# Ledger of designs, part 65: designed miniproteins, single chains, continued (3)

Each design is a single chain, and the fold is of that chain. pLDDT is the mean over its residues in the fold that is shown.

## One batch from the design tools (miniprotein)

Design m10241
Fold by ESMFold2-Fast:
Structure m10241 (fold): chain A 61 residues (1-61)
Amino acid sequence: SAAAEAAAVGEVTVEMRKRIEEFLAANPDASEEERNKMVFEIAKEGWDRLDARLAALAAAA
């Protein structure tokens, strides 16, 4: 359902933001290159997780 899909998007987005925030807090002196690399990795991981969740919701509908 659209509501379940929206919930999945919201949850993954919040998790990605939390991971980025925690990385920055733990590594306050990280270079811009290191920060950008980590942000891209977190985003990729989040997208893969979201894709899997949306596929599972589609299969359950």
Scores: mean pLDDT 82

Design m10242
Fold by ESMFold2-Fast:
Structure m10242 (fold): chain A 74 residues (1-74)
Amino acid sequence: NEEARELFEDLARLLADPRATVAQKVSGALYVRARMAALGEEYAALAEEILRLAQDPARVPEARELARRHAEEL
């Protein structure tokens, strides 16, 4: 799914951006989760895991890596 891939690629870039605030990163993850839910349950589940990780600033690198891997697998 091209849309799901692009959403995860954009999220990975946002999570990696040192200029983005914590609030912007969490908002981006929330947006991607909402868009993924419209594409299918499997995509929603992947986005929920990334959102959960992104809410903890210490775990943003893990959220970024997970988003990058999901984009590559789609």
Scores: mean pLDDT 85

Design m10243
Fold by ESMFold2-Fast:
Formats: C-alpha cells, sequence, structure tokens
Structure m10243 (fold): chain A 74 residues (1-74)
C-alpha cells in the first residue's frame, strides 16, 4: 500500500465517522456541519486514491452524506 492509498483510507475512515455522528445528532445545525465535513473528507479520499475500490467507497459515502444533507436542509 502506498502513502497516498493509506492517506485515502484514513480519509475514508474519518468521513465515515463524521457520517455516523451526523446520523446520531439531534441538532440540525450540528448535523449539517458534520455532513459537510464527511462530504469534504470523502471527496479528498476520492481525489487522492487511484484504487477503484477506494474510489467506489468514497463515492458511496458522498452520495449517502449528500442525500442526508438534502433531507436535513428541508
Amino acid sequence: MSREDLEAEALLVAGAAYLHLAKRTKNKDEQIELLEKAIELFREAYERSTDPELQALARKGIEEAEKLLEEVKK
């Protein structure tokens, strides 16, 4: 595993953690901030990785976080 792939994995783990925190958060403003941070981390993971599996996981994370963010902002 390269340094770039290791960094991408760390960003994926961080993104997933923020997404899980957002799903447990009851405060709308805090939930929005956590979701925006999750999306940012997943996007960085996608951009840094050349591994199709890591890219697919990052894309899935972005889609899940963006869907939840859209629901929360209503």
Scores: mean pLDDT 84

Design m10244
Fold by ESMFold2-Fast:
Structure m10244 (fold): chain A 82 residues (1-82)
Amino acid sequence: GQSLYNVKITFSDGESKIFHKLTPEDILSELEKTLTPKLQSLNSDQQDVVMESLVLVGNELKNEMDSVTITTTVFSIQIKRV
């Protein structure tokens, strides 16, 4: 069957978003949609951190990980297989 994941993203200001039962492809799409509007308010180093985090998420999901946690100065992301 299709692998499904729950995703929680928490920003440094305390704002959080939760997604339920996403496919790996949907995770990357939803994170990109969530992060892209915030890029304009970030400096170049913070933008690089965002892009590197998305690459890391993609790689970990390709490795069929049951859980992925990424913590940065801009946000934290917690991904767990359902």
Scores: mean pLDDT 82

Design m10245
Fold by ESMFold2-Fast:
Structure m10245 (fold): chain A 90 residues (1-90)
Amino acid sequence: MPSREQQERLRRLLEELKRLAENRAPADRIAELAREIREVATEERLRLLAEGVIGLAEAWRATDDEAEREALLDSVLVVVEEAERVLEEL
């Protein structure tokens, strides 16, 4: 079980990640925050979700298709909601 302090830190990082995605922040900033979440998370499910966000941010940087970028950002938000759900279950 992660500590209460670690859970609160993870919640803040997830809130910031959601904010960056909603504001269409640069993919590099989204990826950096996702890497921080991966390093802080002790639970495998949370680490895998953070790895997913890193992959989505890298795909977002690589594409010039606006519709694909919107789909990738929507996917980041879905992953963040799943991570928030996982964190509440811990």
Scores: mean pLDDT 80

Design m10246
Fold by ESMFold2-Fast:
Structure m10246 (fold): chain A 79 residues (1-79)
Amino acid sequence: MMSRNQVAIEAESFVGLVQMMLSAGGDSIPVSTLERIEKKGEEILAEAKKLGVDQSVLDMVQQTIDDVRAAAARRQAAQ
């Protein structure tokens, strides 16, 4: 079991890595990859909420999940 501080660091790392991937990869990221990232984000968000991580971090994770969902929807609409 990770500490609250460790989960906060993991959440911030997840946000940074995924946002960089969306910015650099853009339209080339497979939908299956976006779906796996979304699932991982939901798991991180659930654990962070359970441990009482700061709302600002929770909001960043939720925004990143929403961005991934939007990217997946755009990829499917373009096919």
Scores: mean pLDDT 81

Design m10247
Fold by ESMFold2-Fast:
Structure m10247 (fold): chain A 60 residues (1-60)
Amino acid sequence: LTREQQDALVAEARALAQKLIDSGKTREEAYDAAEQLLVDGGATPAMARRTARRIVDELE
């Protein structure tokens, strides 16, 4: 992935996680959704998991 593509994926994952939390979903559901979006976008499972965790933690 290019840096631009990676930044776009992270932004989409963050927006999705925020939307889910705002709609009353759990942090675990936000984690799973963000991780899956990142994997589908071409991130490795390990990177996707790490990034999803960081995104959800930042939404505190």
Scores: mean pLDDT 81

Design m10248
Fold by ESMFold2-Fast:
Structure m10248 (fold): chain A 63 residues (1-63)
Amino acid sequence: SEEEFNKLLEILKEGRVTADLLEKVREFIKSASEEQKKKLKEAIESSDVRLDELEELLREIEK
């Protein structure tokens, strides 16, 4: 789980975003700690790719 989370952060930073990855990120957000949510937000914001789905994820992370 923690190792999978770190892989998700790396993929998000690289901007290699798929529908399956977005679904998995949403699943993590539901059970994620505040620290993990902050890391997810930073990874998405550091990405060179901006998708509507990523903006929706940022809103979900914000609480």
Scores: mean pLDDT 70

Design m10249
Fold by ESMFold2-Fast:
Structure m10249 (fold): chain A 80 residues (1-80)
Amino acid sequence: MELLKETEELIKEMEETIKELPKDDPRLPVLQQKLEDFKQFVEKVGRGEIPGSEELKKEWEEFKKEIRELIEEARKSIEE
């Protein structure tokens, strides 16, 4: 339950970041692609199609890290 809540929160943060970026920002298509990839990953987890809970945890942590880094870079551009 905590995992799903954290994932939903991260998706919301990414969607808000995309809204705050200029329309011509070259990171928009990258952020949109990562958001879609993340949503697909969550669906696969929900369906139980990914084998191994330890592998799932590692993949999720790596994906979460990538998304947070993209959000930070985008926010840096907005604030500065």
Scores: mean pLDDT 70

Design m10250
Fold by ESMFold2-Fast:
Structure m10250 (fold): chain A 61 residues (1-61)
Amino acid sequence: SDVQQGRQAYQSGDYQQSVYYFSRAVQRDPDNRDALSLLGQSYYQLGDYDRSRDYAQRASS
């Protein structure tokens, strides 16, 4: 699954790939809190703090 692929990428430090897979997971299920949270964390690791904050807020609603 996209979530599983994203988690593997994140654990290996491949944050660009984790963004790719978690973005696909969120596009398929916009309410997937795990994917939203991990997408936010992935953007944070890439230095995209505005997107990180946006996805973290969406994960907590």
Scores: mean pLDDT 88

Design m10251
Fold by ESMFold2-Fast:
Structure m10251 (fold): chain A 66 residues (1-66)
Amino acid sequence: SPLEEKLKELLEEREKILEEVKKFVEEYAKQPDTPENQQKLQEWLEEKQKRLDELGAQIKELLEQL
């Protein structure tokens, strides 16, 4: 089903973003805790969270159609 294939793609993208966030946070923990670095981390995490929210909405919509 095209809907099931689309759902799989969205779930795989979500998983990749979650893994990317985990790795980025782990690497960030090795850097100096400065206000500049804190702002860069927050802005990056907010961008990733926005994409995760968009993916979540699309996944929910597709599940309602299945």
Scores: mean pLDDT 85

Design m10252
Fold by ESMFold2-Fast:
Structure m10252 (fold): chain A 118 residues (1-118)
Amino acid sequence: SYEELLAQVQKLKQEALKKLEEQGASPLEKLDVLQLFTKAELLLLSLLGKDEEAEKLYQKALKSAKQLLREAEENGEISTEVYVARFLSLTGDYVDATLASDVYKEKELEKTLKLLEQ
């Protein structure tokens, strides 16, 4: 079920982010993992009709992404243009999860889950 899949994705996200923090991963590596897992969660929440939970997740992810992008920019790892593009990409994931057709959401979820399998 989508509920069981969501719970599994959420658990794997927590484990992956904790491992990256313990390994001293770069801000961009943390952002890539955060964005990919958040995209899967947003699609699943939308398919479950949990739009308020999706919005809450998006706002939390946006706050974390802003911090990571600022750290990367301060370290000279990215330009301002890349900062803006990465920020808008996360917003795009939320828009797609809320406004796209269910067929698109299901295909995008399948693609995202394959990227999360290692």
Scores: mean pLDDT 86

Design m10253
Fold by ESMFold2-Fast:
Structure m10253 (fold): chain A 65 residues (1-65)
Amino acid sequence: GSGEGVVRRMAEALGLELTDEAVKILADAISKNPEKMREIVEKLRELKAQGVTRIDAETAKELVK
């Protein structure tokens, strides 16, 4: 569905690389709770500010807790 596409475009806009597994985890979380999108975006922006360039599945799982 379009959920994975939205997550990929969000990551591109933030200058972050997401693994395919990370995209699926974030897309699933947002699909179940759309209000989590803002919180996830804010957490991704904080990681970028800390010098993180790549988000893997383990990091994505932590973001959706």
Scores: mean pLDDT 82

Design m10254
Fold by ESMFold2-Fast:
Formats: sequence, C-alpha cells, structure tokens
Structure m10254 (fold): chain A 84 residues (1-84)
Amino acid sequence: MLREELEELEKKDPSDSEARGRALVLLMAIQLLEKYNVTDFEDEFEAPQVIGAFYILWLKKRTGKAIASEEELEIAERIEKAIE
C-alpha cells in the first residue's frame, strides 16, 4: 500500500537521499490519485505504475495516441474509467 510505504520511509534518517527520492515518487502517486478522486488504487498499484498510467492518459488526451505495454494500457484504462 502506497501510504504504508511512505510511512515506513518517514521513519528513516532525513539525510537518506534514496529514501527521500522514494518518498517523493510515493507522494506524487498519492497526490495524483487524490486529485482525481481515485484513491482506491493506492492499495492495488505500485507508485511507478500509477505515475506511468497518468502519463499515458496525458499523452492520449494530448496526441490521441498512447504507445505502451498491454499491462500499462490496462492500468491506465482502469484509472480512466474510475475518474469517469
């Protein structure tokens, strides 16, 4: 779960640059899901999958095309349907 992973990283030394980088990716994923009111996916997908899905949806809206793996497209479609 994205929030649990973030909470574990918050317990680490603030000087740990790797932990800070991972926390930033998790925060970005959580904030995107909150912005579009689809927070249920916090328990289903990893942070890079969430960010990748929103990038695919952005490309699709901007260019009318999205080239990605079948799995990446499936995740993006599920999130798009939940946003309505």
Scores: mean pLDDT 78

Design m10255
Fold by ESMFold2-Fast:
Structure m10255 (fold): chain A 92 residues (1-92)
Amino acid sequence: SALEKTKALLEAAKSQSAELAEAAAEFPRVAATMRELAEAIINDDKERLREILLSADPNVDLEELEKAFEEVDEEQKEAARKMIATIDAFEA
């Protein structure tokens, strides 16, 4: 799973500070992508969501994505707004 791969990466980084520095340098790019994704969710921009996710993972299942887009409700949009607020707080 992605979580197991992330844990393995973090354990490797703990033994080598250089890998931690590289992960930290990548954070602004990850935060920017997450913000764009959240904004697309808030604006019901289905095509933009598809473009962002395909850029991140070319092997993503487009049919499952289209089904998930139809299930986006106000609760998910509220979660997206909170995500942006959290990113902004970290960058402040």
Scores: mean pLDDT 64

Design m10256
Fold by ESMFold2-Fast:
Structure m10256 (fold): chain A 83 residues (1-83)
Amino acid sequence: SEEFERAKQRTELTAEEIAYTLKENDLWDQQDSMTRVLELRNKERGLKPDERIEEFARELSEKYGLREPLLRSILVLNRHSLS
């Protein structure tokens, strides 16, 4: 869907920005903290991943070296925010 394609595009741009920022500031290990915050936000909004989100998050994780749960949480949030 157009909604999912927009969410994917926004998530990829966010992933690129996060990867750059974390590497430049030597904060690569902060991904777990970021993931927890995003998972809590998604839970409060009743948002959860589906198979399509899990698949794309894995692809982005391989591309940018970021943790899959972080990307999954961002994609879930972006899909709902762009509806």
Scores: mean pLDDT 81

Design m10257
Fold by ESMFold2-Fast:
Structure m10257 (fold): chain A 83 residues (1-83)
Amino acid sequence: SLEKLKEAFDEAMRVAAEGDPETAAEVRGIISEGYLAALSNKEKDAVKILKEAAEKVRTHPSPAAQRAADILLKAAEELEKSK
């Protein structure tokens, strides 16, 4: 649901903020762009967009970025199961 997607977004943003300020800002930017793109697209395309955002976040070596990427990937998988 959109509500659960928003909850996952909020959690990913919170976790991403635990890194150093510069990395946190970059990772949170990626998460925000992915979330807004997912909301603006069909559900099938939204799943792909969220998975791509998770992979982009995962390229950042911080533990906070890895946890945020895991949250986004789980949200994409939950959305895919709901179609």
Scores: mean pLDDT 77

Design m10258
Fold by ESMFold2-Fast:
Structure m10258 (fold): chain A 84 residues (1-84)
Amino acid sequence: MEAEREALRRAAEALRIAAEKVKDSPTVQNLLREAAELFEKAAESTDPAEQEELRNKGMELVVKAVRIDPRAAEALAEAQARLG
């Protein structure tokens, strides 16, 4: 569905914005950037199973980033608010 793909693209963009806000933590920044790439690949996938697998893997990286640095959660929330 186009709406689901648009949501995944917005999630990827929010993750990229959040990564730039946490540049003082290279590990967290890299995890958020990797998650963004996975969400972007999920949005491009025509296979629903592959889309779900990529989205789940991206979410695991986001959770790991937030556990390392809680500022990642704040940065992501601010980025999501800006994108609407």
Scores: mean pLDDT 82

Design m10259
Fold by ESMFold2-Fast:
Parts: sequence; structure tokens; C-alpha cells
Structure m10259 (fold): chain A 90 residues (1-90)
Amino acid sequence: TLNEEIEKKLEEGIERAEKLIAEAKELPESEYKEPAIEKAEEALKLYSELKEELENGPSPLSKEEFEERFKKAEELLKEAEELLKKAKEE
């Protein structure tokens, strides 16, 4: 179902964010390390909140609000991944 596809994407986002945070914490200090962790933690929070909304029955969020929050989480994770790449290079 559409909900099962969304739930899988949320679980993948959570896993990616958690792995990024763990990897970033092991890197030496740089101007990119802390911003990468902060953006990944914000993305993780959004993915986790959206997953809880799906698991606890019909979400009180509109479809548009859910999609907007999901898009924000995806954008934050992408930014965190770009920052992590820079942190590894510096």
C-alpha cells in the first residue's frame, strides 16, 4: 500500500540519519562536523515523528502537511550527507 511504501522510506531515512550521526561523531573536528550532526539529528526527529503518526493509527496531519514534513526531512538529510562528505575531506 501507499502507507507501506511511505513507512519503508521513513525507516530508510531513520537508518541513514543514525548511521550518518554515528560516522560524523568519529571524525576529527571541522567546520562541517557539527552542522552535519545537527542537520542529521533534525532529519531523524522529523522521520521518527512521521513514523509514529503512521503507527498510531490515522494521522491527524493532512496529506499536504505530512508530505511537507517528509520533504523537509529529506532536504535536511541530503544537506547533512553533503556536509559529512566535506568533513571527511577536510
Scores: mean pLDDT 81

Design m10260
Fold by ESMFold2-Fast:
Structure m10260 (fold): chain A 64 residues (1-64)
Amino acid sequence: GSLIRRQIEEKEKAQKRKEVEDLGAQAERSVSELIDERKLGPDEQAKFKRSLERLIEKLKKEVE
């Protein structure tokens, strides 16, 4: 009975990872648009992008 359970869990993990990746890509696009719209300085741009990358990586690892 454990084989089917393992397959479901792996499928759920893969789906959650894909959802996090898709959300991350959307967030990166939104942040890039906001940076352009707001005309933020290079230091602010770097900080926002780095924070977003860190958050996405953390979420991705938590879903794995």
Scores: mean pLDDT 74

Design m10261
Fold by ESMFold2-Fast:
Structure m10261 (fold): chain A 96 residues (1-96)
Amino acid sequence: AEQEALDKRLEEVQKRYEELKARFDALLAQLQAQNAASGATKEQIDRMNEVRAKVKFLLESAKKIEEKTGFEGRKIYTQRLETAAGLIEKTLEELE
């Protein structure tokens, strides 16, 4: 029951993360193109790159825990994936 609930939550969170990441990557590409033309978007690009680095660190560290601790590690990974999705969503809302 608890394992089944975690698996369902992980699937739902992973789907949300992937959808948000696709939007984030698209916005970053758009801002990079605008910066090449005008130079006006450097601060937004720097902010997005900082968020990318934080997300990468959160997920890579959580993946190492998952590999060592099984169920407990998968629970931590799921929570960090939710945190990563939230960071991306907040960044998108602020930069549009």
Scores: mean pLDDT 82

Design m10262
Fold by ESMFold2-Fast:
Structure m10262 (fold): chain A 74 residues (1-74)
Amino acid sequence: SLSPLEQEIIDELLAMIRAGKSVAEITRAMEARMATLSPEEQARAQALLTAALVGLHRGLSLEEIEALLREVAE
């Protein structure tokens, strides 16, 4: 099951994608977020960011990216 932190990061990633933010903008926002997290939480956030960027590169829908992020969050 998703932790509150993982759900928050997924929601933030999906909100940025829905808003049409670029890969550079998404990466910058997530780097700023990760600076406030522990090393273990940073690794988790980095995995979610990587999955979101892969989904965007593959042209996945927002719903498909959400499903992918939920799989990675385990």
Scores: mean pLDDT 86

Design m10263
Fold by ESMFold2-Fast:
Structure m10263 (fold): chain A 89 residues (1-89)
Amino acid sequence: ALAAHLAEAARAAEAMAAATDLAEMQRHDQRLVQALGRVRSLGPEGQAAVQRIYDAIKRAIEENKDSTDLLEIARAAARAAAEEARRLL
């Protein structure tokens, strides 16, 4: 169960990172949030996995904070989330 939901989260985050506009990114963000909610519901291991993914997102945002392109910041955050979710598989 954990691996399946992490794979869903990774695919959603990968789709967000590839998004060319805000509407496309919003659709995949909803999928990512739902997948992470399912990961979190699997107990302490799932909660730890979600925390690692959010820590990766926060780091990516901080590294890109000087960018004026919000879509590029969002893509960087999504890419970090995807990489961490894949690492946890």
Scores: mean pLDDT 85

Design m10264
Fold by ESMFold2-Fast:
Structure m10264 (fold): chain A 67 residues (1-67)
Amino acid sequence: EALSLAEIFELLKGLTHLSDEVFRRALNTLLGQSRAAAEALVRRLVGKSDEEAERILDEEERRRQAA
């Protein structure tokens, strides 16, 4: 089940430091996950640079495709 718009906005408040490109990628990744998985991913992305966030998103994509 997809996250509600309000839930997405709350999660994304921690990610407003990211560039538009990385932010869009994070949003697309979050929309494909359960609430618990989305919250766990956001915890890893909060306070990270674009470079660090991209690395985390690449690892998450790899893990999801391996599952």
Scores: mean pLDDT 75

Design m10265
Fold by ESMFold2-Fast:
Structure m10265 (fold): chain A 100 residues (1-100)
Amino acid sequence: MVKEILEELIKLYEEGASVEEIIEKIKELIKEGKLSKEEAVTILLSLLTYLEKKGAPQEHLDKLLDALHELDPSVLSSEELAELKKKAEENKKKREEALA
């Protein structure tokens, strides 16, 4: 189920769905009992990795990280969570430095 849902969400993104629409779909699946909190965290991490590899805008990555923290940041290992936050912070600083 998790793999099938992930594949459907990736397809929606590739077809032009916004990251907000994808996050809302995940929240709907949790509400319907089709996804556990843990499964939704796994999907968000997989989407984050996929979008990073595709060179998605930082705004898309930030929204996925925010959704991940909102769901349950404690489900992630402290090391993995700290590394993801550090990467997001470094990317944000690089963007702010380029615009400043």
Scores: mean pLDDT 74

Design m10266
Fold by ESMFold2-Fast:
Structure m10266 (fold): chain A 112 residues (1-112)
Amino acid sequence: SKEEVYEIVAKSVYTFLLNLFGKDVFGDKSEEEIIEVIKNLLIILDYAKEKGWLKDFNDIKTPKFVDLVKKLLDNPELKERAKRISKKILNGEPLSDEDIQFIKDIVDYLLS
């Protein structure tokens, strides 16, 4: 499925980030929880690229991506919002104006 492809990519990104920043970069959080957050962000960013809000994944600053993953892991409300939005995207459900603003804020943060 499309979700299975994102899961595989998220696992590769997780391994890459641990090799680059160290094994403790995400603290005491479970591997499964970290991979789920990365997967949801990848779904959101792929959607942003499709909409033209993100031009190229190479424009994303890797340290900002790590900081964003940490922010979502530390904030249950933001984590659940990202998960909900990613599910809507995968299901082809329409996004609210608030969902769209959340995605744009993520893109702006990663490009800053």
Scores: mean pLDDT 90

Design m10267
Fold by ESMFold2-Fast:
Structure m10267 (fold): chain A 94 residues (1-94)
Amino acid sequence: SAEEVRQRTRAFAERLRALQPEADRLVEEIEKLRKEVSEQEFQEKVTEVLRELIERDPALAAMVAQKLREKGIYFPEFSEAVRAANEELERFLG
């Protein structure tokens, strides 16, 4: 029903809100890493971290990917993170 969909959507939105501090923490750690390693090493390490996040928590991965993109940090897995987050939302909504 439409009411069940609205309830599940609100629960998912609350989950996304709860993930914001973790996403901000990970973005800060990635920004710090950028200052400590070469550009090539940075791209490789960020790609690995995001790939692991996509498998563990797609919604968190999409949040981190979006925040990094806003800071000019790009990687091939961005579209995969967004797709995985959408699939999680669809499963959550039933």
Scores: mean pLDDT 75

Design m10268
Fold by ESMFold2-Fast:
Structure m10268 (fold): chain A 96 residues (1-96)
Amino acid sequence: SPLEELEERLEEVLARLGELYATWPEDLQAAFNAALAAVNKESAAIFEKLPEEEAEKKSLEVAIKAFEAIKPHLPEEVQALVEEAIELLRKIRELL
């Protein structure tokens, strides 16, 4: 399905980001980990407060905003992958 194809592509993009992450300076890795922890905490709170369908959409919005916020601080080569991740997250949200 279109949703499954988008989710598979998102997994590929995130896997590539993970490989590149291992090569980054410690300070940048720490900033990325802090952003990920903040997203996970906010998403958990959303799922506690909202019905599952609404929580899924709001959780994707949180992830999109976090990627948009961190993108300018990442190496230029990585910024293109982050832009693709943002686009995929937006498309997934529209199909939910």
Scores: mean pLDDT 84

Design m10269
Fold by ESMFold2-Fast:
Structure m10269 (fold): chain A 69 residues (1-69)
Amino acid sequence: MSDEQLERDQTIALARMVKAINDRISSRTTGKAKEDALKGRELADQGIAAAKAGDLDKGLELIKQALKT
């Protein structure tokens, strides 16, 4: 129970950092790089929502995808 709560909190924190990085990239780039950053930002938002809902596996998968875009 405690370990699950800690994992969820850490997953949400990681997703928020990934979102912030992609927000910064999208504001400073153009073309494909901007589109990729906007996609990564959306995936990070979905990761936050999944983690908050208790679906940690889906949350982590979405964060991994956000990091690759």
Scores: mean pLDDT 81

Design m10270
Fold by ESMFold2-Fast:
Structure m10270 (fold): chain A 80 residues (1-80)
Amino acid sequence: SGKDAAARFRERSELILSRLPDDVRAAVQPLVDRTVAALEAGDGVAAARAGSELIQTLIDLGADPNLVLQLALALEDSLL
């Protein structure tokens, strides 16, 4: 269900984001929240859009590429 997908993404994203600098984590938190809300609503298109914006923002902020990849995989698992 969308609630299960949202809960899994939230848990995985919190673990990944805990390894980022506090300022980077704070900057992307609204995008994480939007992705979770879209997954909980069962809106895969909105979730993919918010998630893609999240990944792009992390790249633009110079986040660790390995953490960005882990987050992208967590998003993909939640959309499938």
Scores: mean pLDDT 86

Design m10271
Fold by ESMFold2-Fast:
Structure m10271 (fold): chain A 95 residues (1-95)
Amino acid sequence: PTAEQAAEALRRAADVVYEEAKKLNDPVLIEGAKKAQELFDKAAEAFREGNWDEATRLLQEAYDVLLEAGRKAGKLPQAEEILDRAVREMSEALA
């Protein structure tokens, strides 16, 4: 994939994270997912600009933020499922 295609895939993953969290109707998880979505969007921009180290750091931060929100909400398995789905959507978009 091109850097542009990879950035678009990351933006789609960001949308999946937020939309899936909204379906669970948990305010802590929704807040964490919104923050993670912002970090995924920043990672997509960093990737598009060729800043792979920053993109990787932002992706790790997005994962940590969502998992911590899931832990605080008592919905860690659901947070993990959201991340798995986002990764799957990203992988399918890059195929």
Scores: mean pLDDT 81

Design m10272
Fold by ESMFold2-Fast:
Order: structure tokens, then sequence, then C-alpha cells
Structure m10272 (fold): chain A 90 residues (1-90)
């Protein structure tokens, strides 16, 4: 598992525990190590959504989709559905 993948999983755990600030920090660390890590953008988008920043969430979901397109079809579908649902709320 890459360091970026590990940080992304730690961020997901913190988000599930309700530590949104801790989760955001872990996703930002993951993106600092791997700016092409689609799962970290998706995770950060979920934190922005929970904080009420729908515009920032949408931007990160769109970035995640662009990066996930070729290698992770399941992740791509999940992010695409989340982005479409979010656009309906904007």
Amino acid sequence: MSPAERLTLEGRRLAQAGDLEGALAKYEEALALDPAHAEAYAGRAQIYLRQGDREAALEDYEKALALAAAQRPELREEIEEAREKLREEL
C-alpha cells in the first residue's frame, strides 16, 4: 500500500469517527504525496460536503473523476453518482 493510500484510509477512519478536521488533514497529506490520488480528492470532497461547502466538494469530486477514469471503474461510478447528486443540490 502506498503512503498516500494509507493516509487516505486514516482520513476515512477519522471521518467515520466524526473528526472532520483530522480527516481533512490526512487527505491533504495524501494529496501532498500524490497529487493524482483520486480517492483522497473524493474523501476531501465528502469532508467539504459535511462542512456545508458544496462548491469545494463538487470541485474535488470532478477532480477525482478525471483521475479515476481509467483504472478504478467502481470508484469512478461512486464519485460520479455523488457529484451528480451534489449538482442537483446546488
Scores: mean pLDDT 79

Design m10273
Fold by ESMFold2-Fast:
Structure m10273 (fold): chain A 69 residues (1-69)
Amino acid sequence: GALTEFKRALLEEYNKALYEAKSEEELRELLKKAYEEVAAKFPSVPKEEQDRIYKEEEKFFLDIFKAQS
């Protein structure tokens, strides 16, 4: 379904961001940009669901980045 494809696309971009980021600040910026680009491709997914997933996954990836630092 659209929600599953949205989450898959978001996680693919987030994994790239995690690999490329040199700082926590840069990671936050890359994750936000990735979210905006992916969200625009999945207009059938409700905005509240998109925003919820964005916040949950941003926290998760930031926690991973901090653990690696």
Scores: mean pLDDT 86

Design m10274
Fold by ESMFold2-Fast:
Structure m10274 (fold): chain A 75 residues (1-75)
Amino acid sequence: MTEEEIDEAIKYLVEKGYISEEEGEEFRKKLLAAKTPLEVLEVVAEIALKLGIITEEQFEEGLARAKEAAERAAA
């Protein structure tokens, strides 16, 4: 995920009124600070949960599976 893709996605969500400008800036900073694919996935999943696209159960299960996959890849 490039910085340009992050900026475009956040701008789109703010322009459509799905999130506020302040929330968009916070998510942008979190995505730019993410150094691993797992950290990027956590922020994207938080955005999807806030938008009501996924449930809390889907969020928790998805992150648990992603963490397990990341641990296996590190071995």
Scores: mean pLDDT 75

Design m10275
Fold by ESMFold2-Fast:
Structure m10275 (fold): chain A 98 residues (1-98)
Amino acid sequence: AEELELLRRLLAAGEAGLAQGPAAFEAALAAFLASYGVTLTPNTVELTEERLKNMREAMEEVIEEVRETTEDEELIEAAEGALRVLLAYAEQKLAEAK
């Protein structure tokens, strides 16, 4: 129950940040994690179209595994929402690199 609530709050913070761009997304996540005593180090790794594709495939595999291990629709919906936010962030970062 607690893990699902944390995932939902993380997703909401990420979505709010994404509306202002990828830097705001990173700041929103860092602020959220800091409230739980976790320090997020900025990641400056170069994002490529190939890495974005691999990330999407890996995330889809995780969601499929979640669907196979649980019938908890709320958890599945939260996982799918997190995937959409992460892909949108990655696409915005890729667009900035061009």
Scores: mean pLDDT 64

